# Ledger of designs, part 46: designed miniproteins, single chains, continued (2)

Each design is a single chain, and the fold is of that chain. pLDDT is the mean over its residues in the fold that is shown.

## One batch from the design tools (miniprotein)

Design m5586
Fold by ESMFold2-Fast:
Structure m5586 (fold): chain A 65 residues (1-65)
Amino acid sequence: SAARELILRVAAKEFKVSVGTVRRLVREVQERGTVPRAALERLARKAGISPETALRRLRDLAAAL
């Protein structure tokens, strides 16, 4: 849906990564409840936040989508 794509684009800008990266990480959370630590640390570093904050934000996105 158009709303789903807008949410993903906003998240991609906030995390400073591609929409494809956010889509993949959200799917990881939906399928496994978490993200591999190495991927989470890379995302957190790009966004300038803690890995714990990055995981919380990804879980919030997964719940909203």
Scores: mean pLDDT 84

Design m5587
Fold by ESMFold2-Fast:
Structure m5587 (fold): chain A 81 residues (1-81)
Amino acid sequence: LQRVADTLFEIAGKKETVSTGELFRALRALGVSEELAFKVVTEMVKIKPSGEATKEEIAEAISKLSEEEQQEVFAAVEAYE
């Protein structure tokens, strides 16, 4: 999960936090489906209603997805590099 968060922050060009829009665009840039990217953002805003999330909070949001959805995100990160 930490590696996924690190990759998403790298794609977003951010160090401390990412916005909901930045997270969505980073996931889409990795090849994650629009539906799944929207689910990740939805879980993020449940954890951080302010809409600015740290790497740890994004990792937690991804951990709330189904095992199959988590594997899709992991595969997208692995395929990136």
Scores: mean pLDDT 82

Design m5588
Fold by ESMFold2-Fast:
Structure m5588 (fold): chain A 92 residues (1-92)
Amino acid sequence: EKILEEFEERVRKYLEEVKKNATPEQVKDFERFAQKAMEKVRKLIDELKTLREKADKGEITPEQYVANALRIIGELIDIELEFDKKVEEILK
């Protein structure tokens, strides 16, 4: 999946927009926020890969796989929404 690459590209576009329209202190705050969010996304993607490996080996049921995968996807969506909100707060 291209989820990580697409997320990195969105972060780059947001950072460019923030740099054009915000103070140096706001830029630093956003860079710190982006670094923490990238770390969370990486951990969630690693968790999803481990979950898929367990499902492929029959170590978990299909129902357990779907439930945990939906939770991880929900957490990824929440991170995207936090990014959108942070950009809006900085640019207003």
Scores: mean pLDDT 80

Design m5589
Fold by ESMFold2-Fast:
Structure m5589 (fold): chain A 79 residues (1-79)
Amino acid sequence: MSPETEARILGTLAEVAGPEGVPREEAVRAIAREMGISRETATKMINRLREEGLVEERDGKLRLTDAGLARAASLTPPQ
């Protein structure tokens, strides 16, 4: 996944996730809509971000980790 695609997905998640996070199904829908991709592809991208520690799931809700928030705020990905 490209750094620009990753930042865009993380930005979308930051926008839709409240203090308690966003339901996984709603996160998948929001990313699919924003990116113009299928829900299946959005799910694969979310799983990748979880593997990288940028997103966590708690009680069926997704939220950004501190690392994910830092990356979403970055115009250029960290080296």
Scores: mean pLDDT 76

Design m5590
Fold by ESMFold2-Fast:
Structure m5590 (fold): chain A 83 residues (1-83)
Amino acid sequence: DEEVKKALEEVRKAVLELDQLAAQNSDNPEVQQLAQQAMAQVQELVGKGFEAYQKGDYKKAVEYFKKAKKVALDAKEQIKALS
């Protein structure tokens, strides 16, 4: 329960940072495309995490949320390299 909450909160923080960075580069189409693709992938992984949580597989839920966080952070680093 606490591990799941912590993992999900870390996803929220990474997503906020990615969103802010994309907003700072609103006129860069490559940045906007990369951010949109990453956000779509994060949403899919978060959805899978919640499905695992509903089935009582808390370990799997944490794994999906950690993957979602990594996607957001990797996208943030790629955007920094582009901008």
Scores: mean pLDDT 86

Design m5591
Fold by ESMFold2-Fast:
Structure m5591 (fold): chain A 80 residues (1-80)
Amino acid sequence: MRLSPEEARAALERARRQLEELTERLREAEEKGDEKEVKRLQTQLLFLSIVTLTEAALSEDPEVAAELERVAEEMREAAL
């Protein structure tokens, strides 16, 4: 199974949006001192980083694959 260039671009757009949404929610949870929500969001970001890396590996477009790998790394960094 491989992602077409169109599917890969859609995956990249979704991944970027999810990164932005989850990092904002993580910031809010940290400001509130909600340790349970922080851990939940960190776990979601780590899980999404694995999914995004998998989508990068399945991408037929090497440029989109490289961007997906970058977004996955940003997800991982945000989760630390």
Scores: mean pLDDT 84

Design m5592
Fold by ESMFold2-Fast:
Structure m5592 (fold): chain A 87 residues (1-87)
Amino acid sequence: MEEEEVRRRIEELDARLSEAAAAGDWEAALAALEELLDLAERHGRRELLPGLRAALALLTEAARAAGDEALVARLEELRERVRAAEA
């Protein structure tokens, strides 16, 4: 993607993540996080990683509180991807 397209997509996904999390739509929030992480990895946008790590931590606790073990497992996989990208 062009640099400007990457920036717009990040802004769109960040807004979508915030709205989905506020609505308790964990599937939509997970999808937005996966796309943000893919963009960070593909385009070297390391500045996104601390925010992604924080969002994943919050969503993981919310998923645990809801008893959604499958969602917790998927969020933990994304957290490991963020750790690998930070290394």
Scores: mean pLDDT 80

Design m5593
Fold by ESMFold2-Fast:
Structure m5593 (fold): chain A 94 residues (1-94)
Amino acid sequence: MEMEEAKEKAEKAIEEMRKRTEEAIEQLREGGRLYSAELTREATERAVGSIQEYAKALAEKYPEMKEEFLKAGEELQEEIRRAGEEEIKRLLEK
């Protein structure tokens, strides 16, 4: 695959990871109405794992951009963890 094509697909893939992260965060916040703090923690862990697997799959498919995918994946995983922790605090402090 051409380098320029790989870079363009990599940028779109990172944007897709961000969209999935935003959707996961929205679901965690919406789910807080139905979930206990424990279930919210479990949902947060699953969402983090999903993004981690997605980033690894992209890194394997596009080795040239491996570090960029893993770094973006780690940053997005932290965003999900923060959202989950905020929701858990709301559930516990209620």
Scores: mean pLDDT 78

Design m5594
Fold by ESMFold2-Fast:
Structure m5594 (fold): chain A 93 residues (1-93)
Amino acid sequence: MKELYRKKAEELIKKAEATKDPEERADLLAGAGRYYYLAEDYEKAIAAYDEALALDPNHKDAALVLRVRAEAYEKLGKHAEAAEDLAKAKALE
């Protein structure tokens, strides 16, 4: 099951690399981050979310992206970064 999620994340990363539209690229990277999170590849999930938020800080799912990135940070023991993302997510809601 985790291998299937990792494969889906990798397919989305390839699509993101192929697009020239920053908004479409942000959407694809946010999707890839979620699949990496489900695969428990927390470092890769964070990297994909970092790029997604940098490309589109006002993304429609920004609050959700921040919440899931916070959960990934918690899984890695990065409590300060997790708390910062949760505060940012709450400010957007």
Scores: mean pLDDT 86

Design m5595
Fold by ESMFold2-Fast:
Structure m5595 (fold): chain A 77 residues (1-77)
Amino acid sequence: MEKEEEERKRLLEEIDQAIKDLLDYAKKDPSSRDILLKSAKILEETRKRIEDLPVEEARKLAFEAFGEVIQNIKSTA
């Protein structure tokens, strides 16, 4: 029980930090703003769903959401 709540808390903290970083980057880089704002919305929707899901499903959903965000943010390399 406590271990599952710790995992959920960690997932929520990681998502909250990612949303904050994306919003901060969107303010500094107008050329990437639309992609960053779209990515932040994906994570915000994922965060709401994670609160109501079992930890196993929450982990899967978080992994898929981060994967989508990474695909939306094109690397310059």
Scores: mean pLDDT 77

Design m5596
Fold by ESMFold2-Fast:
Structure m5596 (fold): chain A 70 residues (1-70)
Amino acid sequence: KKLKFKAVLKNGELEFKERTEYDEKVEEAINKLIEKFSKASEIEVEVEDGKITVEAKTEKNEYEKLEEEV
């Protein structure tokens, strides 16, 4: 089953641009990836075809990307 949603972390709060039904396991994986960017000012999360992609903007205006399958 294909899942697609986008969320942006801004000022410590997640804002969902699109919401789709997803499993608790997917939510747990997303939270773990976000914790790796605890110092980021902005984080964008995308889940598509069982793959989670997180892109973070750091204080140095650099983007980092992490991917994980669920």
Scores: mean pLDDT 60

Design m5597
Fold by ESMFold2-Fast:
Structure m5597 (fold): chain A 84 residues (1-84)
Amino acid sequence: MDMEEAKARIPELVAGLKSADPATRAAAARELGRLAREGGKEIAEAIQKAGAVPILKELTTDADPDVARAALEALGAVEEALRA
């Protein structure tokens, strides 16, 4: 993984979590989870610093079940990577 490229994508993905389109919110959450799993602690810390964690927590109760599931999986991945 290119760590600088991954970090550069985080602000756009955080913006995607706030989209009015549930498909965009779900895709952004899944991609943040993937980046945390592949990039480990360094990427998870960058995701946390960008303010994604409180937004992902809110999205776990989203009305769209795909968004809620994607947010829950992304939170788990970020929290696991932060503990590594």
Scores: mean pLDDT 86

Design m5598
Fold by ESMFold2-Fast:
Structure m5598 (fold): chain A 97 residues (1-97)
Amino acid sequence: NNEINTAFEKAIDTLLTENGCENVVPGPSTLNLVKTLLSSTKGVPSPFKNLSDDSITKIAALIECVGEKKNITGPLELYSKAGMIFDKIDKKANELL
């Protein structure tokens, strides 16, 4: 569903602006862990599976910016912080639908 994917990408852009994270460049470890987490989706695809590479990079930037941690290397720390960001994106996307 293109409308759902568009709403999620717009939600990510909105959250970057609202949190002052537009100029944050994520560290390579954070980005790699986010890509790994999103690629683990199996069966019924989540809206996150169909996001562009640019949106995935923006999610990594949000995780570092909002989580106040650069270049996250621990999977458990990333998963905890990512869960909060995914919840925020979900809520914002639902507001934009």
Scores: mean pLDDT 79

Design m5599
Fold by ESMFold2-Fast:
Structure m5599 (fold): chain A 84 residues (1-84)
Amino acid sequence: PPSPEEAAEKVRRILEEKGYGLHDLISLDTAIRILSEVFGLSDEEIREFIDELILKGLVRPVFGSLFRGITVIDIAKLIAEHLK
């Protein structure tokens, strides 16, 4: 599995390739798709991780189901730490 630093860099690059800045709003579905691609996990597995992070108060969506680009990068780091 990627390190937290490798996961963060992969997510940043995918966001840039898709035209998203670090402070742009990204839908939950788009975030799940990007993270699924980075980790090689199913959309369902990624959704479960995101739900757990929200329940633990480690990440908070903007407007209910939107994330800043930087928040998606932080989610990637947290998932990579869990997979170690």
Scores: mean pLDDT 85

Design m5600
Fold by ESMFold2-Fast:
Structure m5600 (fold): chain A 90 residues (1-90)
Amino acid sequence: MTIRDLRDEITALSSAGKDISEAVRELLKLVGLKVPDKIERTGPLSLAQQKELIKLLQTKKKVSEEDARLVVQSLNIAQISLEEFKKSIE
């Protein structure tokens, strides 16, 4: 499964009001991020936060710009704040 496939799955699940937790966990595992025990919805990211997190994923996790954008878009659609993941990315 690709990052794009997971972005599409998260979008479909979120639009249907279904649990996104497993799709988000799989996305985090694919990009080498720490998977939290509980996935909490914190609301959408600002454009500035999205840009910062794209750069962080590229520099710390060696993710391409396109894949980093897809990850951030997926988490924004799921309403999960990557601010909490910044400490786990270091």
Scores: mean pLDDT 75

Design m5601
Fold by ESMFold2-Fast:
Structure m5601 (fold): chain A 85 residues (1-85)
Amino acid sequence: ALEEELRRAGERAREEARANGFSEESQRLAARAAVLITRYMAEGLPPEEAERRALEELEPEFMELLAKKRGIPLEVVREELEERR
């Protein structure tokens, strides 16, 4: 089911971000990116396009988080989702 896939993707991204020492806010951003990517892929988008679109949608939230944390590049969030290889 889509809802289960979205939940699993978010949990996995949070675990990866936590394992790499990211803050709770960074973990939440990673989870949201993973959920968006999974949702777009379920709609029929290729992984690369789904990732690009999700990152574009999250850019405002990433910029707000970056202003507070000053340490989370969007590229790092992408790497934590392990969709890049």
Scores: mean pLDDT 70

Design m5602
Fold by ESMFold2-Fast:
Structure m5602 (fold): chain A 65 residues (1-65)
Amino acid sequence: MEERAKQALVEAARRLTDEESTKLAEEMANSKDIEKAEQLDQQLLDSLSREQAGELLRAVRELVA
């Protein structure tokens, strides 16, 4: 499950953004703490448009669900 979510997040970041956002996605996927993931989420959202950020989060949830 963790591996799938990690790959999904990184893949989505590559599609919707660039290499910098991909690194943030990798850190989020590797983060075991929700607090750290939230901080990285904020960084990612700031880098992405609201539309892209929404799609990214939905895609990850759909794949994990």
Scores: mean pLDDT 66

Design m5603
Fold by ESMFold2-Fast:
Structure m5603 (fold): chain A 76 residues (1-76)
Amino acid sequence: MKEAEELVAQANKLLRQANDYYSQGNYDKSIKLYDQAVELLLQAAEILSKEDPFQADIIESFARMVSSIKKRIESQ
């Protein structure tokens, strides 16, 4: 649990940085940070899948949503 919480915290930090770069028009850096955040969220979901599969599903859904945002930015 502590390990998964740390991964989620790191992912949230990367998402804030990604949003900041996006607002500055630095899309390349923003996309890379979104990708890194998705990887950390999926790792957290994997750790939680045994202990709390419901929370794992929520985090995985959030990761998929972030990935969709990244793809939309890439398509512009």
Scores: mean pLDDT 84

Design m5604
Fold by ESMFold2-Fast:
Structure m5604 (fold): chain A 61 residues (1-61)
Amino acid sequence: GPMPSVETLAEFHRQTGASPRSFARYLLEVEGLSKETAAAALRAAGVSDAAIREALRDLEE
């Protein structure tokens, strides 16, 4: 199907209660989205820029 919007991904994050790191990992490894898209979704969900950087740094494997 079409790629979900950043707003849709942000709402999904809010509904699941997942940590920023777990959610970012899901978007990158399961959905195949870019780190930029994952960062945008987390930012739209109200996650701080510092927390987004830490979440994405842990996924450099």
Scores: mean pLDDT 74

Design m5605
Fold by ESMFold2-Fast:
Structure m5605 (fold): chain A 61 residues (1-61)
Amino acid sequence: DPEAEGRRLFAQRDPAAVRAFLEALRRDPTNLWADAALAYLLSDPELGAEARRIAAELRAQ
């Protein structure tokens, strides 16, 4: 379950949560929790650079 994996990684402040939340949104674009958590990670002062790098790599695939 991508949302459950994303929530686990998000609780640990792991930017890898971006991969799980993007997969959750690919399966259900109306998942407001995944959308909000992804926006938070991408804008985070500490995690944002790595989160944006991961998102860019996934978008290239």
Scores: mean pLDDT 81

Design m5606
Fold by ESMFold2-Fast:
Order: sequence, then C-alpha cells, then structure tokens
Structure m5606 (fold): chain A 75 residues (1-75)
Amino acid sequence: MKTPEEVVAEAKELFEKNKDKLTPEQAKMVEANIKAAEIMAEEAKQSTGLKKLLYELMVYSSAETVKTIVRNALK
C-alpha cells in the first residue's frame, strides 16, 4: 500500500497533468480534495492508533475522488 504522502503526490501530479481538460467546477473539486488529503496526511503523522488509521483512510478516500473526477473528465 502506498504511503499517504505518495498518494497525495500522485493526486497532485494527476491534477497538474490534466488541469486544462477539467471544467472550472471539476478543478475546484479536485483542488479541495487535494487540500483535504494534505491536511489529513499531516494529521496522520501526528496521530497514533485508531486516529492515525482514520486520517490515513480519509487521505485515500480524497485521492480516489480526485482520480474519479479526472477519469470522468477524460472520457
């Protein structure tokens, strides 16, 4: 499984590579999810146990939302 930081970096790269293909609304949604993933990844680093796991799951969820929006824009 990729680290939360790797997942955030991949989401950012995917957005930068495809930002010209997104509508303004899609771009805002992707930016919001990337920002949320960054915050949650930082929180995960400072957390332990169940709290850490919850933040890591939130990072993966936000990154998957970014991938879904970009994939749908490229259809």
Scores: mean pLDDT 83

Design m5607
Fold by ESMFold2-Fast:
Structure m5607 (fold): chain A 80 residues (1-80)
Amino acid sequence: LSEEEKEFAKKLIEGLKEALRSESVSAVAKALGMSPSTVSRFLNDKPLSKSTEIRLVTAAARNFGLSEEQIKKMVEVLES
C-alpha cells in the first residue's frame, strides 16, 4: 500500500471505532458476533492480538457496508 492508502485505511479504522462507540458494547458485540469484553477492549484502545483486531475490524466494516477493497486495505495496515 502507498502511504496515502495506509493513512486513509487508518482513518477508516478510527471512523469505525467512533461509530461503534455511539452504540452500547452489548449491541456491538451481538451485531459483530464477538464477545463484549473483546469489543470493549477494542473501543477503549486496549491491546488485542492482531488476529482478533483484524476479525473485529473486518466484521465492523462489513456491518457498515464498506467495500471488500476497503476492507482489504484495512487488513493490510493491521498486518503491518
Scores: mean pLDDT 80

Design m5608
Fold by ESMFold2-Fast:
Structure m5608 (fold): chain A 88 residues (1-88)
Amino acid sequence: MAAAKREAEIEALLEGLEAVKKSIEKLKQATLNGEVDKEEALEKLEQALKDAQAALAEAEKNGEERVAEAYREVIALIEEAIAEIKKA
């Protein structure tokens, strides 16, 4: 039963990370369009990057390869968003 509960939690987490990816792209576009303050957006993205890196390290330590891969994708999107906003 604990294993089945963990699998459901992992599936919910992966769905949540897909929503996070969309939110990162929306924040990037809104910031580039001048709808969101650049400094505020960068602060939020840098905090999200640190949180995602910590979550990735924990997932890797626990052997949760699906979760680790999802966090690597989120980290790559955050780093890209930060780079584009800084260049603008």
Scores: mean pLDDT 84

Design m5609
Fold by ESMFold2-Fast:
Structure m5609 (fold): chain A 67 residues (1-67)
Amino acid sequence: APPTVETTLVPEEAVRRLAREAGLGDASREEQYRVAAEVMARRLAEAGVEVLDAEPTPDGIRLTVRA
C-alpha cells in the first residue's frame, strides 16, 4: 500500500515561537525558520514520525510527514 502522507502549514507565529524556545528569538528570520524546521523534524523523529519535507514559505513552514 502507498505510504500515508500528511501536509500541514506551520504558521509564521508558531515558527517564531519555536525559534524563541530554542534560544534564537533574536536571530534573523531565515535562521528562525531553519531552526524551527530542525526542532520540529527532530521531535517528530523521536516520536517515530518521518519528516519528508519542510518548505519555508512567506506564511510559515509547509511540513510534510509520513504517519
Scores: mean pLDDT 80

Design m5610
Fold by ESMFold2-Fast:
Structure m5610 (fold): chain A 91 residues (1-91)
Amino acid sequence: MAITDELQEKHREEAEKLEENASDEEKTKEILRELLKDPSNRVIYLLLATELAKIEKKRYVSIEEVRALPEEKKEELIEKLAKRIKEEAEK
């Protein structure tokens, strides 16, 4: 229980940092790349899975599918996600 709560709080701080920098696409990309270095970070993989589902017009994409992607494809998803975050922040 305590370990799960601590992990969720850590990922929440990273999500807040992402929101604070949403207007800066390059800084958002750097934050997303840092989050991706932690394979236990479910938040980044959920965000990338959502982006991939939109791109491929799929109903659902699993975290495992995102983890299995080549690094080049993960970078494409980071770029698309950073652009979307910036566009949503500018609205």
Scores: mean pLDDT 71

Design m5611
Fold by ESMFold2-Fast:
Structure m5611 (fold): chain A 90 residues (1-90)
Amino acid sequence: SEAEFQKLGTEAAGLAGRIALRMKDPEVASQLVEGATRLMKLVGDKDFEGALEVAEEIARMLESIEPDMTEEQRELARKFLEKLEEMKKL
């Protein structure tokens, strides 16, 4: 449903923002903040196709930096990916 997608998308954007706050690389942190902001806007605008595209871009970014992540960052990234998979099932 639309309401369920908005809830999941909002939670995913929040997780991306929380990962950004824990990133020591300011360039990566900036890219995650930009992604989270775009995801939140598209979810609010009910652009669900655009929201999924941005969420998948964030997922690719998280995958590329995973080897350098802390355990806490990896847990947040896993939660983000779980939200993305649930959004894809709607």
Scores: mean pLDDT 86

Design m5612
Fold by ESMFold2-Fast:
Structure m5612 (fold): chain A 80 residues (1-80)
Amino acid sequence: DVEEKLLEAQRRLAATYLREEGIRPDVKPEDLSDEELREIMKRILKELLEISNMMDLAEKMAEVAKNPEMQELLRELAKE
C-alpha cells in the first residue's frame, strides 16, 4: 500500500532528522509518537520550503501536499 509505505518513509525520515541534528541521537522510527512525528515533519517541511530554489522541488512538494496528513502539517506550519 502506497500510503503505508509513505508513512513508513516519513517515520524513517523524522528519526534520521532527529539523529542528524543531535536532538535525539538514539531514536528509532517506531519510538516516535504521532504528535512527535507531526512536529518533526513540520520542521522538515519548513526547511525544504526555505532551502528550495528549484521548480522541481516545488513540484514534488505539490505531490506531497495531495496527502491529507501532509496538507494538515502545511496548514499547521502556516499558523506558526
Scores: mean pLDDT 72

Design m5613
Fold by ESMFold2-Fast:
Structure m5613 (fold): chain A 81 residues (1-81)
Amino acid sequence: SKKKILLYLAENFSRFDVDGNGFLQGSEVEEMLKELKALGFSKEDLAILQEILREADVDGDNRISIKELSTVLRKNGIPLP
């Protein structure tokens, strides 16, 4: 479900910013998708994730700002810690 994906992103987004640059890049997104597949998320859930990540990439530069991602999460009613 969308809410399940949003909660996953909220709890794990800082972990995927491994280099601490404030952005999720292609390799980090690939690792996220692999982890979600291993956790049993459906193709429909992964499609929702891709839509969320596209919405968070407001600059269209294939770099997802952690700040922009947190804004998308908050818009969907998910508070960050």
Scores: mean pLDDT 71

Design m5614
Fold by ESMFold2-Fast:
Structure m5614 (fold): chain A 80 residues (1-80)
Amino acid sequence: SSAELQRLLAELAAFYVEARRNNDKEAIRIAEEAFTQVTDLLNGANAARAAGDRERERELREQAIRVLREAIERLRSLFE
């Protein structure tokens, strides 16, 4: 959902701020790679929407949510 996507993006951004504050290079790398992948997926979803391909839009948004969840889980494990 759009609400879930926005929540996960905000959570990733919060981890990125914390990683930068701590100069945690591994956490910074994980967050930056996730932002890049999600940006590419959401750009693809926007292009699919413009082309009227609603199924591809949904698939790409679901992939973005999965990438965000995986990155957040990895970041949480680093802050244990």
Scores: mean pLDDT 89

Design m5615
Fold by ESMFold2-Fast:
Structure m5615 (fold): chain A 87 residues (1-87)
Amino acid sequence: SEEIEKIKKEMEELTKKAVEELEKRAKEADPQTREQILRQISSLRGLYDYILKEIDENPDIELAKKALEALKKFIEEVLQQVDKLLA
């Protein structure tokens, strides 16, 4: 489905941008906070990989849309948590 491929590309771009933002914050953090941020990056990458696998195994446009929204929410929560660690 072209719509599912479009959603996958949006997920890839969102994940890439979120990882780049987290890596920037990690560079400015102390070593202990940096390790926590790197762990969050690993969690984000793991969720992204899991979602892609689920979409490939069960190709459903509505499921893909819900997965995209869940990914967006997870990214927002991770960035908020990292902001609190750096405060």
Scores: mean pLDDT 88

Design m5616
Fold by ESMFold2-Fast:
Structure m5616 (fold): chain A 70 residues (1-70)
Amino acid sequence: SDEENGNRAGMTGYMGSLLNGASRDDSKKSSSGSYEGAKNKDPDLSGQAISDGSGFPLSDGRLTGAAAMS
């Protein structure tokens, strides 16, 4: 039970990481369609959001050690 419980926690963290990727993709799509003003200013607009913190809060990190260890 303990071992299985640990695995579940890790899986949840992994799922949270996947959700992060999906959110980032959706974010840049929405931003690009609505706000194209900064598209040329930051060629890595999506990458910056991923690195800055748009991906981390989506994983909670408090419950899942895998996501929190980032």
Scores: mean pLDDT 44

Design m5617
Fold by ESMFold2-Fast:
Order: structure tokens, then C-alpha cells, then sequence
Structure m5617 (fold): chain A 87 residues (1-87)
């Protein structure tokens, strides 16, 4: 069934990606590298959602790892953007 805690985790991850895209746009930090990293984050979130919907077999441990990877990719994008802006 639909689990509110999992739905919230998906929504938080989507919001994190969207806010990061906005940050890049507002600060002129939209690079090919940052766009590719965000696309990887979106793909991992899609894999998590497919597992949640039962369309693929995704164990709880792997599901948590996918969400952690989404956060890591977004943090890497923010770090690269900040380093570029400090130049």
C-alpha cells in the first residue's frame, strides 16, 4: 500500500533535486557536469519509485542506498557549484 513515510521521502528527494536545479540556474552554475550528476540523481530516484510501486524487485537495504546516493549526488553538485562560484 501507499506508505506516508516513503511518499514523504520521495517528495523530499524530488524537492532537493528541484531546489538544486534552481540554485544552479540563479547562480549561473549550470554546467554539463552538474546537469549529468543531477540526471543520475533523477534516475536513481526513478529506480527507488519503481521499487516502491512493485515494478522492480528492490529490497529495503537497496532502496535506502538509492536515496542516499540521490543525496550524495545533489551534495556533489552543490559543492562543485560553490567551488566554481568562489573563483
Amino acid sequence: GKDPSIEEAIEEARKLIEETKKYLKENGAETKENEELLKKAEKKLEEFELGYEGKIHLGAEKALELLEEVRRLVEEVKKLAEEKLKK
Scores: mean pLDDT 78

Design m5618
Fold by ESMFold2-Fast:
Structure m5618 (fold): chain A 94 residues (1-94)
Amino acid sequence: SAEEYYEKGLEYEKQGKLEEAGEYYLAAVMLDPNFAEAITNFVKVLLKMGKKEQAIAFLEDWLRLHPDSPVAEQVREALERLKAGEEIPELKRP
């Protein structure tokens, strides 16, 4: 089901429906917190919508809830780059 929500997010993003894409990517992350590609695409969609502070808050909350996740180091790096005004790296599943 996380994969199904992620695929729907991709379809909405392809149509330029960024809010709907974000909702489906977030649902995918909620079902599978280690879904690196869904985390990456959710943050990127928020940034495309000018919602940088929401993207920062999402990554900070994710790290607080999942400090021992196998992707936590990648999320921490993405958060630091985002705060520095740099492009975020593409997160990868372990």
Scores: mean pLDDT 89

Design m5619
Fold by ESMFold2-Fast:
Structure m5619 (fold): chain A 102 residues (1-102)
Amino acid sequence: TTTKIKEATLTVSGGETATVTATANLPKGTVVAEAEQLGNLAKVVLTLRVTGGTGGSVIVEGKGTAKGTVSTTGTTEIQVSVRNLEEGKTVEIKVTLSYVAD
């Protein structure tokens, strides 16, 4: 079963980056970050960084939807950054952080 850690809606202007941070003391498993654009679509870069255990990061480009996953032996902090690559467009993005235990 997937556990939701955090959900946030971000307004990201062209060329800008918005960040969501969550503190979570989680065992071995997979952290999932999903970004869904609400209304206007722009090319975005999603960066998921997991601190703790083996940790790790992933960078994903997307338009409309972007999804990144990091498998780790433990989690203490999660950071998701979304950068809007299209100047002149402002987008609303729903970011969902979830966790799947091993």
Scores: mean pLDDT 84

Design m5620
Fold by ESMFold2-Fast:
Formats: structure tokens, sequence, C-alpha cells
Structure m5620 (fold): chain A 107 residues (1-107)
């Protein structure tokens, strides 16, 4: 829907700005707790699958995905979650593109 597309685009822009401004701290968090990052990614993925998902739910999800795309490599637990999310063809196109871009960079 147009409303969903606008929400997802707004969320992506907010996440891109947040990651740019907080990159070093986000990468440190992922490096220090990859298992916690994998669990958080699963939680945010379940949140955006909800029909009640708001712009902030998508922003949190994109923030993790974009931060992961800045990593030269990721823990296998994170890669496994990204691979499962990448199989979900029901996700908005921008979400699928962000997940696939992250996977391409960390392989």
Amino acid sequence: STELNQKVQEALKMAEKYVKENKEELLKIIEEDPQGTAEMLKLYYEQIKSPEADVYDYTRFFTVILALSEMPSADPSIVSVLQEISKDESLPALVREAVNNALSKIK
C-alpha cells in the first residue's frame, strides 16, 4: 500500500541518519554481543511482520540491518537470522533489499 511504502521509506531515512551519526557505538555493541544482536534482530523482525507495525518498528529493524552492513564479517548466529529473514517474500521491497545488501557485504 502507499501508506506502508511511505512508512518504510521514512523509517529507512531515519535509520540511515541514526547509523551515520552513531556508527562506532553500534558496531561496538554488535561486536561485544553478537548473540544479543541476533535475538534483537529476531524480535524486531517479528515486530515489523505485525499489521500494527509503526514507523519506529521499521526504524529499529533498519538500524540493526544497516549497522550489520557496515561490519566486514558477522557472527554465524546473525548470518543465520538474516538468511531466514531474506526468505520472507511477504516483506516490503525496501526491507528485502536492505537485508539482501547486508548479506552480500558480510559473506
Scores: mean pLDDT 88

